# Designed miniproteins, single chains, continued (5), part 23

Each design is a single chain, and the fold is of that chain. pLDDT is the mean over its residues in the fold that is shown.

## One batch from the design tools (miniprotein)

Design m16773
Fold by ESMFold2-Fast:
Structure m16773 (fold): chain A 104 residues (1-104)
Amino acid sequence: SAELKQRIILQLGVQAGILRIQAWMAKRSGDEERAAVLNEMADILDSAVEQMKTASLEEAKQLARDTVAQLRALLEKNRDKLSPGLLKDLETFIADLEALVDEL
């Protein structure tokens, strides 16, 4: 539904903002590698938000699926650079996003 599409856009935008704050905190603590990974994830989410705003429901569903796949691949590649808490939060976010996408 169009309403569900707007909810997904909002959730992606909120998560991008959270990741930017976490990246800033990581950089301040001297963890440049963690900051880079978190910013790369935020960039993926920000790109998805902008593309979804003008996409049809079918295009938005495919874009969201591609976004889930990109986030999973990036997370798996960089597990050692993230704290256990960040990993759990990101895995939960990706799972929740995938469930919402299946309802589009």
Scores: mean pLDDT 90

Design m16774
Fold by ESMFold2-Fast:
Structure m16774 (fold): chain A 85 residues (1-85)
Amino acid sequence: GDEALELAERAIELAEETARRSPSLELDVIIGLMHIAYSIAKLSGDFDVDLFVKLTKKIVEYARKAGDFETAERLEELRDELESL
């Protein structure tokens, strides 16, 4: 629903912030996949929440490795909210 897409959009914004603070080709690829999943959901109405959650978890790991623990915690909260919908 709309709530899942709003949470997904916020997760993508935080993922992009992580990539800006610690640029990585691997991060850019993961963020690209997040955008693709989001776009498919918006066009088809079918949101692969499990896939999006897995991608978000990868961004959390990158944020932690970069020392951005605040962004990692915010991404974990968004992931938990997505899983609870």
Scores: mean pLDDT 84

Design m16775
Fold by ESMFold2-Fast:
Parts: structure tokens; sequence; C-alpha cells
Structure m16775 (fold): chain A 84 residues (1-84)
């Protein structure tokens, strides 16, 4: 039920609100579907396969991906903020 406009708002909100390099890598991965970003992200979070990242070509896949990684990204952001 998420529209393209809502996804854009989510991306902008995440970039501004969290300001984490992990979150920025997540956005670049979702935007381009580039396996290079997926590899870096998997190394940072330890929870992704490059194969999953290659399937981000559609809006529906991007939404499902963000829902799965929101929790681990939030935990990393909390730790990042505590040290700032």
Amino acid sequence: HMTEEEIKELEEKILKEYNSPVVRALLELARTGDPRYAAELAELLGKFSPEEALNLGTLEKRRAFFERIEEPARKLEEEYEKKK
C-alpha cells in the first residue's frame, strides 16, 4: 500500500533524520540495485546476501527490503548517535 511518493518521503526522512553512513548505503543499494553497495552493506550488517540485493529492481522489492533492514539499521543508528 506504499506509493512512490511515500517511498521518496521515507528515503528523504531517513537521510535527514538518521544521518548514518549505513542508512545512506541502504538508500544507494535500493536506488541502483548495484551489488557493490550490497557487499559493503552486508559487511556492515552481516545480514544480507548479494543475491537479495540484486532483486531490488522493483518498488515492491525495495519496500520489502527496507522493512527487513529497518530494525538492524535502527540499532546501528542508535549506537552511532550514542557515540556522537
Scores: mean pLDDT 56

Design m16776
Fold by ESMFold2-Fast:
Structure m16776 (fold): chain A 109 residues (1-109)
Amino acid sequence: KKEEELRKKIEQFFKDVEAGKIPLSEVIPKFKELAKWAKENNLIEVFAKTLAEYFDKNYALTWATGYLLLLPILYVLGKENTDKFVKELLKHIKRPYQKKVVEDIYNGK
């Protein structure tokens, strides 16, 4: 099931980022490739849900990190998939400040 493969790819990506195994210059490009893979496999909702779960568990969504990570992938996803992604992400984010970060980035686009 490609959904489980995507979740493992996202978990490994963040694990490698936290361990310093991915240079800062490669973080955004690799994250864009994950977004593209999710889009090509019709897994945008799974991608959004998995990110929301990661952000809740690791407190990892500030305006700065949201801008650096989310804004570039919205461009990769395109308009229709961006709306689907943001709607699903907001549905699964539990923390009000993280919802505000996503809404501010989406409305600024």
Scores: mean pLDDT 77

Design m16777
Fold by ESMFold2-Fast:
Structure m16777 (fold): chain A 59 residues (1-59)
Amino acid sequence: KTAKVLDEKTLEVDGKTYYIVSGPAKKGEVGFVLEEDEDYVIVFLPSTGSFVLGSKKKL
């Protein structure tokens, strides 16, 4: 399962948009979904070796 970084604040997983709440992300990066829970997703970005935390709800 993959995630696409839409911009520095948002990413998309399987048609769902998540807000980036932690971790460095750049528009156009593609990562792998490691975990998906009811409110959060954890994505690994192989280009940087970093983890990104996404939330389904806006701050």
Scores: mean pLDDT 78

Design m16778
Fold by ESMFold2-Fast:
Structure m16778 (fold): chain A 78 residues (1-78)
Amino acid sequence: MEEGNKIVDELAELYKEQGKDALAQAYLKQREALPDNSTLGINAALLTSELYKEQGDEEKAREYEELARRMAKRDLEA
């Protein structure tokens, strides 16, 4: 569950690096409101995958897509 928080932090860092500070802060605030929330973590992983795909980093994009799938499966089985 700390895993989901870390993914949101990574997403926020990527948005900040792109100059999208307001969007980065919005996700950090959402994490504070919903700590360890699986849906937020899964969505953050999918968005992180999309950002890496836009940057041409297909390996990291695939890694985060797989992570999102594993988290979604875990939620379904729980």
Scores: mean pLDDT 76

Design m16779
Fold by ESMFold2-Fast:
Structure m16779 (fold): chain A 102 residues (1-102)
Amino acid sequence: GEEARERAREAGRRGREGGEKGAEAGKKKDTKGAEEGGKEANEGSKEGLEAAKEGAKQGDSLATAVGVGAAIEGIGSGINAALTAKQAGDEEGAEAAFEASG
């Protein structure tokens, strides 16, 4: 229903914002910030998957599709944060962000 759709949209936003924060921290060689960004992206991914499951249970194909999209985007955002940290020479931040992203 509507709540599952809202949760899916919020999960997607969280995943994107987490990945962006992690990538910016990685550019500055902020290992802690990169890790936190990866964790936030992973939390967005997990929340998106839960929203997709709830949508499927309710027969809401839109909530399911948006939730799955949010889960995939969260994973991709976490990976991007790790790659950005590695490109900046923050190997520790890259490993922390990748591990935190799931």
Scores: mean pLDDT 80

Design m16780
Fold by ESMFold2-Fast:
Structure m16780 (fold): chain A 70 residues (1-70)
Amino acid sequence: VEELVEELIEAARAGDLERVKELLERILAQGGDLTVGEKTPPYRTALDEAEENGHEEIARLLRRAIAEQL
């Protein structure tokens, strides 16, 4: 699950919306947590990468997915 989260971060950085959707579905289906858990600093998430690289559609999708996890 952590490996899928790493791929999600990379896809968000690259602006690959299709891959982000696929990875989100797989992570959520496996009960993966998109919120910041036990991670080595800094708290760099897929959402952070999408926002910093100007991928607004991906950032919007990630915000919604994270909010649904509470």
Scores: mean pLDDT 69

Design m16781
Fold by ESMFold2-Fast:
Structure m16781 (fold): chain A 74 residues (1-74)
Amino acid sequence: MREELEKEIDEAMRLMARAVALIMHRNGVSVEELREEAERYEELSRKAEEAGDLKRAKGYRIVAEGLREAVERL
């Protein structure tokens, strides 16, 4: 039950990150800039995971996934 709730929250956060990225693109942010931002969050997630900060690593990964999904749709 708690694990299902966490999954729903993670999915909502990913969808929010994707929506924000699409709004940014409509306001002049390039696909290249969004891709670079996704790579930055992926690197931040990896570094946080290596440091043992699994919660922060998960947060950065969710943002990166949302940004990647936005880029794939553009």
Scores: mean pLDDT 85

Design m16782
Fold by ESMFold2-Fast:
Structure m16782 (fold): chain A 91 residues (1-91)
Amino acid sequence: LEELLEEIEKLKEEIEKLIEEGTKENIKKAIEKLNRIVELLKELYEKGMPREEVNEIGRELLPLEKKVIEKAEELGLTEEYEKEEKELLAK
């Protein structure tokens, strides 16, 4: 359990750095790291951590998730991908 909690803390620090750098590629990496934290939360539950404690850790992550989402929207990632899809369909 302690080792998994340490991995979550390291991932949180890495995500904060990626947000600070503010590039589209870095925000994509931040999303991947958030998905990894979700996997680690599931593993904590499977290893016997009470659901309430796992949910508490998840709630502590909500501000970080919000920052990643807001930064992705600022960078226009959704609109850019929609444009790429239209261009592929036109060919």
Scores: mean pLDDT 73

Design m16783
Fold by ESMFold2-Fast:
Structure m16783 (fold): chain A 80 residues (1-80)
Amino acid sequence: SLEELKKQAEKGLADIAGLEAYMAQQGIKPSPQIRQLIDEARKLFKQAQKAKSEEEALKLLKKGTRTALEAARLYQQQLA
């Protein structure tokens, strides 16, 4: 449902906050590319929370999730 997709977007925002807290704890500054991906994912999840249809919410949620996962993957590579 649209309501459940909006709750998934809320969880996505919480997951991004967790990633930012994790990065702060590592003490290694994320690259500009990683910061841009985090900002994009946050904007996409916020847009998903305001979506007027399930199709719109799902598309935004999928893109936001992929973008957030890419940011996390790149940060793990930066730590290596």
Scores: mean pLDDT 89

Design m16784
Fold by ESMFold2-Fast:
Structure m16784 (fold): chain A 77 residues (1-77)
Amino acid sequence: SAREEAARAMERIAEMAPELGASGAAASVGQLAKDTEELGDEETARILRETARRILEAGTPEGAQREAEKGAREIRE
């Protein structure tokens, strides 16, 4: 499902957080949110947008990883 694909993409972003940094991770999650909204899953897109904001607020690769992991769990609920 698009929801499971989004959750898996979030897990990959979390793994790549050390390379992407907080800004790069947030940008990747923001793009995923746009793609998800285009597929008609507005609720998952909302969670992704909120996660991108939290990643930017964390401002560190470690914080980005934790927020992306949290977002993936929220999507699966």
Scores: mean pLDDT 84

Design m16785
Fold by ESMFold2-Fast:
Structure m16785 (fold): chain A 120 residues (1-120)
Amino acid sequence: MKELLEKLQETVKEFLSRLNEALRDAIENKDYVGALRRMLEAVREFRKKLLELIKELQKNMPKDEFQKAIDSIISFLEKLKEFLRKLAESMTDPEARALAQELIDEVEKFINELKKIKEK
């Protein structure tokens, strides 16, 4: 159990670190397209790693604690989606806006997958 929770925490920390690096690069270099592509890659990798880890957590964690953990992740992703919507609305570059929308769609897909897993 403890090792699985540590892996979950590390996976979340890695994801947040990658998002922060992409945001920093956007601010410093004004490369919003590049930053959004890096964020999209980070979301896809996080989803892949988390879905693998969820299978192990579901086997080793009480159902109520597992559902609370999934709810916490969904809550975080909903906040990220709202942030991305505001970011997209502030963008005038059509390519950056399209990438921001693709990111929003990937996050929404991830939320829906987690909701289905929670119900099982």
Scores: mean pLDDT 81

Design m16786
Fold by ESMFold2-Fast:
Structure m16786 (fold): chain A 108 residues (1-108)
Amino acid sequence: MVVVVDPDEARARRVAEILRKELAPLNVEVRVITDPRDAVGLLRVGDKKVYVVYEDTPEVREAVERAIEFAKTLGIEVETYALPPDVSDEEIRELARRIAKEIEEELK
């Protein structure tokens, strides 16, 4: 599962749409969280690994760090990717390709 954490709903939606398109061949679920306080909701019982794509601001980083701490108690591995607020569509596509490679390596 991939989770986008961004309080800007328009930016979160854009990032999630690009990730869904690029990750469609792998049948990967992409979720959006626009309230960073809900970051613990990233985690599903039975997940082995979750990829978190987040806005690179201090407030969002703190929320993601709390979610990582909680994930450790559940035995869930969390991989994080920070995106600047001015991230381009091509940078998001490149990130999606990196996540796709990680998922493909885990399926071996």
Scores: mean pLDDT 78

Design m16787
Fold by ESMFold2-Fast:
Structure m16787 (fold): chain A 82 residues (1-82)
Amino acid sequence: SAEEERERIMAEMERAILAAALRALLLDGASREQVRALVVEKAREFHAETGVPELSEEQVEAIVDVAEALAATTRAMRAARA
């Protein structure tokens, strides 16, 4: 159905944006504000290209929170190996 297809595209968008946010945190040393701006920008690009709804403020903050938690865990694991 159209609803199932939209849900699938939104899930793919969320995963792609989360991956980009995590990369920015781990490789570029991005701040939370920079990551939030990146998430909003990428969500807007997906909206323009696919017509899926833009992310809500709550969804943006959730993605940023998850990305920061994953980055912190990755840094802690790397530090434990050293």
Scores: mean pLDDT 83

Design m16788
Fold by ESMFold2-Fast:
Structure m16788 (fold): chain A 95 residues (1-95)
Amino acid sequence: GGFTLPQRLRDLLSRAHSLWGRVLRNPTDEESVKELAETLLELARLFAELGDGDGARSLLVQAESLYRLAKRYNLSSYPFVEERVEEIRRLVEEL
């Protein structure tokens, strides 16, 4: 098949950008933090399926930044974020 950027990837990139804006404006918005963690994981899975190791590694860096933010603000959602970071790390290690 063609390695064209799928619509799902474009939609998730837009969602991640919007969610980063929300999280940076209000770091204690735990629902936005959780949604961002899920969105970064879905993006990492799509980049891995496309064979884009650099894209997947970029999502790991973003997810680790989100995890550090969750720890800094002592968010109850930090274990949820940690679980998504670990799953992204496993995806990157397979590339």
Scores: mean pLDDT 85

Design m16789
Fold by ESMFold2-Fast:
Structure m16789 (fold): chain A 88 residues (1-88)
Amino acid sequence: LREAVEKAIEQLREAAERAVEEAIRAAKESGTAPEEVVAGVERSAEAAKRLAEEALAAGEASEEEAEEVRELAERVVEAVREAARILE
């Protein structure tokens, strides 16, 4: 679980960067950002938060580590939503 949480954090950061770039590309091509990109990031963020909660419950992560994952997940979702909204 601990290693899965660390990997999920890395994947969230990479997904956020790709999602913003993809939203910009889609807006350039069609004038609208793809809702699928935002939904994908939201699902990844939710999965990461769940893994952090499981790791905390199993004693494999601290409350501080679980909170960091939650905060990161929320910030990533907000950033992607804002990028999609601006490019709409």
Scores: mean pLDDT 68

Design m16790
Fold by ESMFold2-Fast:
Structure m16790 (fold): chain A 63 residues (1-63)
Amino acid sequence: SSLKATEEALEVLLKAGLSREEAVSVLEMLSLSKEELEAAKATLSERQRAALEEALKVLLDSV
């Protein structure tokens, strides 16, 4: 189940226009604590932040 959700999140990030390297980096951020994730989001571009939010929605809906 976790693997499938991670794959779906990766597809969302790629569809949002992120490169594979960017998408993997953003996916790694999903393993951070809430505080660490919010701090990391501040370092992202607008496109990367929007993609992360879409990926988070997919993961939350899968739980």
Scores: mean pLDDT 76

Design m16791
Fold by ESMFold2-Fast:
Structure m16791 (fold): chain A 79 residues (1-79)
Amino acid sequence: SKVVEKLRIIGKLAILDGNYALAKAVAELMREYGHEELADEIRKAIESNPNLKEATPEEVERARKQLKAFADSLEKLEN
């Protein structure tokens, strides 16, 4: 899926940018869509990066909701 590849890129950029909340949100959304292998790769990257400061569950949930709205919008445009 083109949307899944875009989410994967967003996750990698979030890790490079030190954005824990967005990186975690990408991993959780990937898992929700059934892409557990890609979700695990992002989680391992988060866990292996000492520069990523842990965000609150509330911050992650906010990022996840925004990211899901964006992903749903992309699916409609590609349909």
Scores: mean pLDDT 80

Design m16792
Fold by ESMFold2-Fast:
Structure m16792 (fold): chain A 87 residues (1-87)
Amino acid sequence: MAKEAIELAKKALEAAKQGDITTAIGHLLSNIGLLIDAELKNAPKEELKALEYAKKASFLALKGDFDKAKEYIKKAEEYLKKYEESK
């Protein structure tokens, strides 16, 4: 789930950089859905943090804040690694 959210955030960033705002919005909405699904399934805190940062990165990409979007993708990847290492 968190890995999929990070990939969606990366796709949102690329779409936004190309001016494809409709596609970027679609990826943000998908990330919101993944976060809600994870919350309903009582996902681990590290996975929820990865999903939160991926969602925020998608939103920042849509705002045109590409540098902050990249930072938040990196944060999401750091939490995903913590989650995988706790396995």
Scores: mean pLDDT 84

Design m16793
Fold by ESMFold2-Fast:
Structure m16793 (fold): chain A 106 residues (1-106)
Amino acid sequence: MKKYRPSKALKAILEQVGETKEEYTEEEIKVALGEYLTRQGLVLTDDPEKRTTVDLSGTPLGELTGVDRLTFQDLLETVLRQAELAEALLGDNASTEDIPLLRYRD
């Protein structure tokens, strides 16, 4: 079962909707992000059949993605990609209890 460890920024966002886990499945991240975006009123959509667009201006998600607006699908893919890149930096078999401190410094 594939699990993702969210970035510090994403974890802070998930904690705002009551999620305090250290690891999440893709489905759990998708649900929590959807709830967060809806609760904060960040969802921009005129039609349920259109792609759900979100406004992230002034949010930690906007800082994480580097954009103010994108689709919910693009947001989900971006946060999952960040988690996958973090996992790749740990090597192929990170079966240690010591999870390397992933510090993003630019």
Scores: mean pLDDT 65

Design m16794
Fold by ESMFold2-Fast:
Structure m16794 (fold): chain A 111 residues (1-111)
Amino acid sequence: SKEKEELIEEEKKLYEKYNGDLEKAAETNKKVRDALIGLKLAEDLYEEGDYELAIKVYEKTIELFPAFYPAYVNLAKIYLELGDYEKAKKVLEEGLKILPDNEELKKLLKE
């Protein structure tokens, strides 16, 4: 939708404004702060071996902040660990559709 495209463009501008420093962006932006909280929760679930809940939290983080590339990176890594290369590729391609120049997403997709 047009509204979603405008929202994604606004999110991409946050990376430009803060030169990729999302922790600094989180000091003034609730959406970035909520995404970082979601990232930490999903990382903790993954460390505990709860892959199903970790995946769910990353998916929710992507829904709320589509340009938040760390969620795509970590979600793809979970799928790679599980041997689901098709889902890993799909996640990385979705992230690259929004952030075509993101080096982390490109690097993971080439492997």
Scores: mean pLDDT 81

Design m16795
Fold by ESMFold2-Fast:
Structure m16795 (fold): chain A 85 residues (1-85)
Amino acid sequence: VEREAEEAFEEGVRLAEEGLAANDRAVYEAGLERLRELARRQSFPYDTALALGEPLTPFLRFHRERGARADAALRALEARRAALQ
């Protein structure tokens, strides 16, 4: 699970970068979808658990961390795409 999330993040970033370089919207959007999937995992119960002061299990902490990283990468890629337009 942890390895799969890391691989999904790396693949998402790679595809989005390839799409930007080639001006290939389909490849770019495929990369963004992988990053959005990871970011959605962050937006689920993690912030609620933290707000209630509950300790995160290592699994939830891992997904929270990867989700935050995916959200940051997604925003950076979207900003670069917007700057090119």
Scores: mean pLDDT 64

Design m16796
Fold by ESMFold2-Fast:
Structure m16796 (fold): chain A 72 residues (1-72)
Amino acid sequence: SLQEQYKKMVEKIAKELGVSPSTVEKALKSIDSGALAARMLEIALREPDGKKAKELNMKLLIDEVRKAIEEM
């Protein structure tokens, strides 16, 4: 389900950054979701390898969450 995918994504980011899942959820609420989605789409359009595109998008998401946490 979408909810299970969201929970797994939050847990993965939390583990990568060494923070709690609740901290990741708070950070995600502060991110400009439209701007992030546009950047993720650009990566998907420029990277023909779907696996590599997914990896790059996950790295972007982790970097944006890290920045949001630093600004909290």
Scores: mean pLDDT 83

Design m16797
Fold by ESMFold2-Fast:
Structure m16797 (fold): chain A 90 residues (1-90)
Amino acid sequence: MSIDEIAEKAIKEMEKSSLEEALEIMEKAVQEMVDLALDQGADPEKVKEIADEFRLRVEEILENIKDEKEAIEELKKELRETAKRLKEAT
């Protein structure tokens, strides 16, 4: 499974989920993408920076967006961007 396939699978599951369920799906997907990037030879320091930035962005989304559906849409967008950054780190 590629990083893009992990992200898109998670995004489809998030579309049918509550915000709390979407956060759980998303965290699992990010961990799987991180593990795959490291297995493919990505720089561990760069991978850590990308994961840390993702977590900060998730916190910002949850603080600033109170509508659950809008929060999920922004989280989906951030998950796609994180997948792209992890691929570029390889």
Scores: mean pLDDT 86

Design m16798
Fold by ESMFold2-Fast:
Structure m16798 (fold): chain A 58 residues (1-58)
Amino acid sequence: GASAGRAAALAGAGEARRLLDEERAEQVTRHLMELADAGLSAEEVGRAGRELMREAGA
């Protein structure tokens, strides 16, 4: 089963794949999954995803 943080990481990964190239989308996905696995909340994972996408040019 997916925690709320993992669900947020998957949502962020989906948006990254739509807006970024494959390499950057994989980097964002990996980082968000690491944050979710570390036990961060959906809010923290969502915030990290938005920041990473802005840095990557989304």
Scores: mean pLDDT 78

Design m16799
Fold by ESMFold2-Fast:
Structure m16799 (fold): chain A 89 residues (1-89)
Amino acid sequence: SIPKEVLEAELELGVAEISVAVIESIIKRNGETEELKEELLKAYEELKKAAEKLVEKAAASDNPQAKAMGEVARKLKEEAEKKIEELKK
């Protein structure tokens, strides 16, 4: 089975993804404000942190499903880093 540490990191990543989606949805409906832009930046920073944690936990496992989850997390981390840089401009 998938290690508990990997599953816990996956749940944490899922929560971070929902937080980003909620803020993006608010921006889409109401327009971007400086306050919402700051909240979106914070949400992407938490997404990056959660993705990094899952990459680390997956790398410590020999389980093939855990390794696949780690690859998804690596891509999410890269996308979050790109979004953070865009938002800081």
Scores: mean pLDDT 88

Design m16800
Fold by ESMFold2-Fast:
Structure m16800 (fold): chain A 80 residues (1-80)
Amino acid sequence: MSKKEQQEFATLISTGALLMAALEFSSRYNPAEVPALVEQLQELIEKMKEFRKKTTDPAVKAEIDAWIKRIEELLAEVRA
């Protein structure tokens, strides 16, 4: 829970929120962009897993796990 770790965490979460919103909009208005957004979200999941390994705070680890699950659920829905 250092100030630097909080900034890095906030950046990961805000990137996830933006990519998820972009995927939802593209699925309605520009489905051709969906595969690229899916790949970006998969890459973000890997970055989140890497951050989770480095973080010593169990509450932050749980938050990352929750975000990964939300992204995975959205990806499964889009791929169905």
Scores: mean pLDDT 83

Design m16801
Fold by ESMFold2-Fast:
Structure m16801 (fold): chain A 115 residues (1-115)
Amino acid sequence: ISDFAQKEIARVQAEYQKFLDAVEEAKKSASPDVQAQVDALVAQLQAKYNQFIALYKQAAENGVTPKLLEEMKKLLDEIQDIAAQIIKLLGNNPEVKKAADDLISEMQKILLRLQ
């Protein structure tokens, strides 16, 4: 893949790590039941994030198709929904919300550029 695509992946990965770090910090104040629910949602979000990055690598190497772009948009919508559930479970923690917004923004920039 191009140096440009590698730099985009690195930026998204950095924002994803900031999101995970913010969630882990916010979990320290949560009940055990809430922590378990957040862990399950983080696992779901991680799976969808990994799928999104895999599709982006495919787009960067083999070119963008309407079908591939549609799949990436669907994954981003699902990631947004899961992130919103995590934010709500963590009492609308502002650090978690900011990190989620920053992550989603970087992923949206990829989709806009691929259109």
Scores: mean pLDDT 90

Design m16802
Fold by ESMFold2-Fast:
Structure m16802 (fold): chain A 94 residues (1-94)
Amino acid sequence: MEEEIEKLKKEFEEMIRKLEEAIEELVEFTAERLGLDEERVEELRRRAREELERAREEMKRLLEKIRKGEITIQEAVARLTGLLLRAMGEALGG
């Protein structure tokens, strides 16, 4: 169980890192296309950062629930996937 939890943690930390990079590229693309000033670019970055931070905190909660036997690894994967998709949507426009 612990080995599976540690592997899941590393895999999701890697996914969040890649998503963070993708969101930064999307923010830059959007800013260039819309001619946004630095203030508006920083607002988009702030929103993306807040959504990714929420995803990280929910990941920690889900890993603890797996350790306590409250949810399965499969349930945690489904919930984390939903959180990442939601964070992506919110970062792109809400």
Scores: mean pLDDT 77

Design m16803
Fold by ESMFold2-Fast:
Structure m16803 (fold): chain A 84 residues (1-84)
Amino acid sequence: SVEEDRELIEELRRESERLLREMEEAVRAGDRAAFEEHLQRLDRLFQENAERLRSIEDPELQEEVRELTGRLLERVKRLVEELA
């Protein structure tokens, strides 16, 4: 349902923000191993939910997923550049 799809997107937003904060902390500490572990957890989070995300038919929610994933990719890219 649209409601269940919205709840999934909200849960993914909350969990990904938590992981991004952990990644930011790892970058500040210069801890590449911790950063890589949190990045793998973020990737797993989206992979485990990929089928559910692909089943979303509501155009508005599809756009929310696109925006969420786009923002996450850009933030991760910046953190990777800061570790270099």
Scores: mean pLDDT 87

Design m16804
Fold by ESMFold2-Fast:
Structure m16804 (fold): chain A 71 residues (1-71)
Amino acid sequence: MLSKEELEAEIELTLLVMDYAIAKRAPKSEQKELLEDVIKRAEEFREKYPSLRDQVEALIEEAKKDLEKVK
C-alpha cells in the first residue's frame, strides 16, 4: 500500500495530467499560458517526487512539444 505522501504524489500527478488535457483543448489565446503553467508545475513536481520522475518527464516533453506549436 502507498504511504500518505505517495498517495498525495499520485493525486498531484493525476491533476497535472488533467490540467494538461484541459490546456490542449483550450482556446488558442489561453493555450500558451496554460501549457507554460503545466510545464512549471510538472518540473516542480519532478523535484519533489523523484520516484515518479519518468511519468512526469513524459508529460513535460509532450507539453513542451504542444507549446512549440502555439508559438
Scores: mean pLDDT 80

Design m16805
Fold by ESMFold2-Fast:
Structure m16805 (fold): chain A 83 residues (1-83)
Amino acid sequence: IEDKLPEELLEELREKEKKLKEQMATVGEEDREKVRKLQEEGLLFAAEVLAKAGLIEELKEALEEFRSSLPPELVAKIEEIIK
């Protein structure tokens, strides 16, 4: 999938990932809810990037594969991105 992303979108995704990793590094291990929210934010951003790249089918396939392991509210947000 990374190989199919335009360079500009891949760079934007990397920059967002770096910022989220920096924020997660400042969160204590006991603050698991904040870590989870940052991970969900990263997944939503990645979904938006895939949609902008026109990789809707790949995004839909990934969502169906991981649907049971994701929170229902996150699934709903990704489904809105797919629309």
Scores: mean pLDDT 75

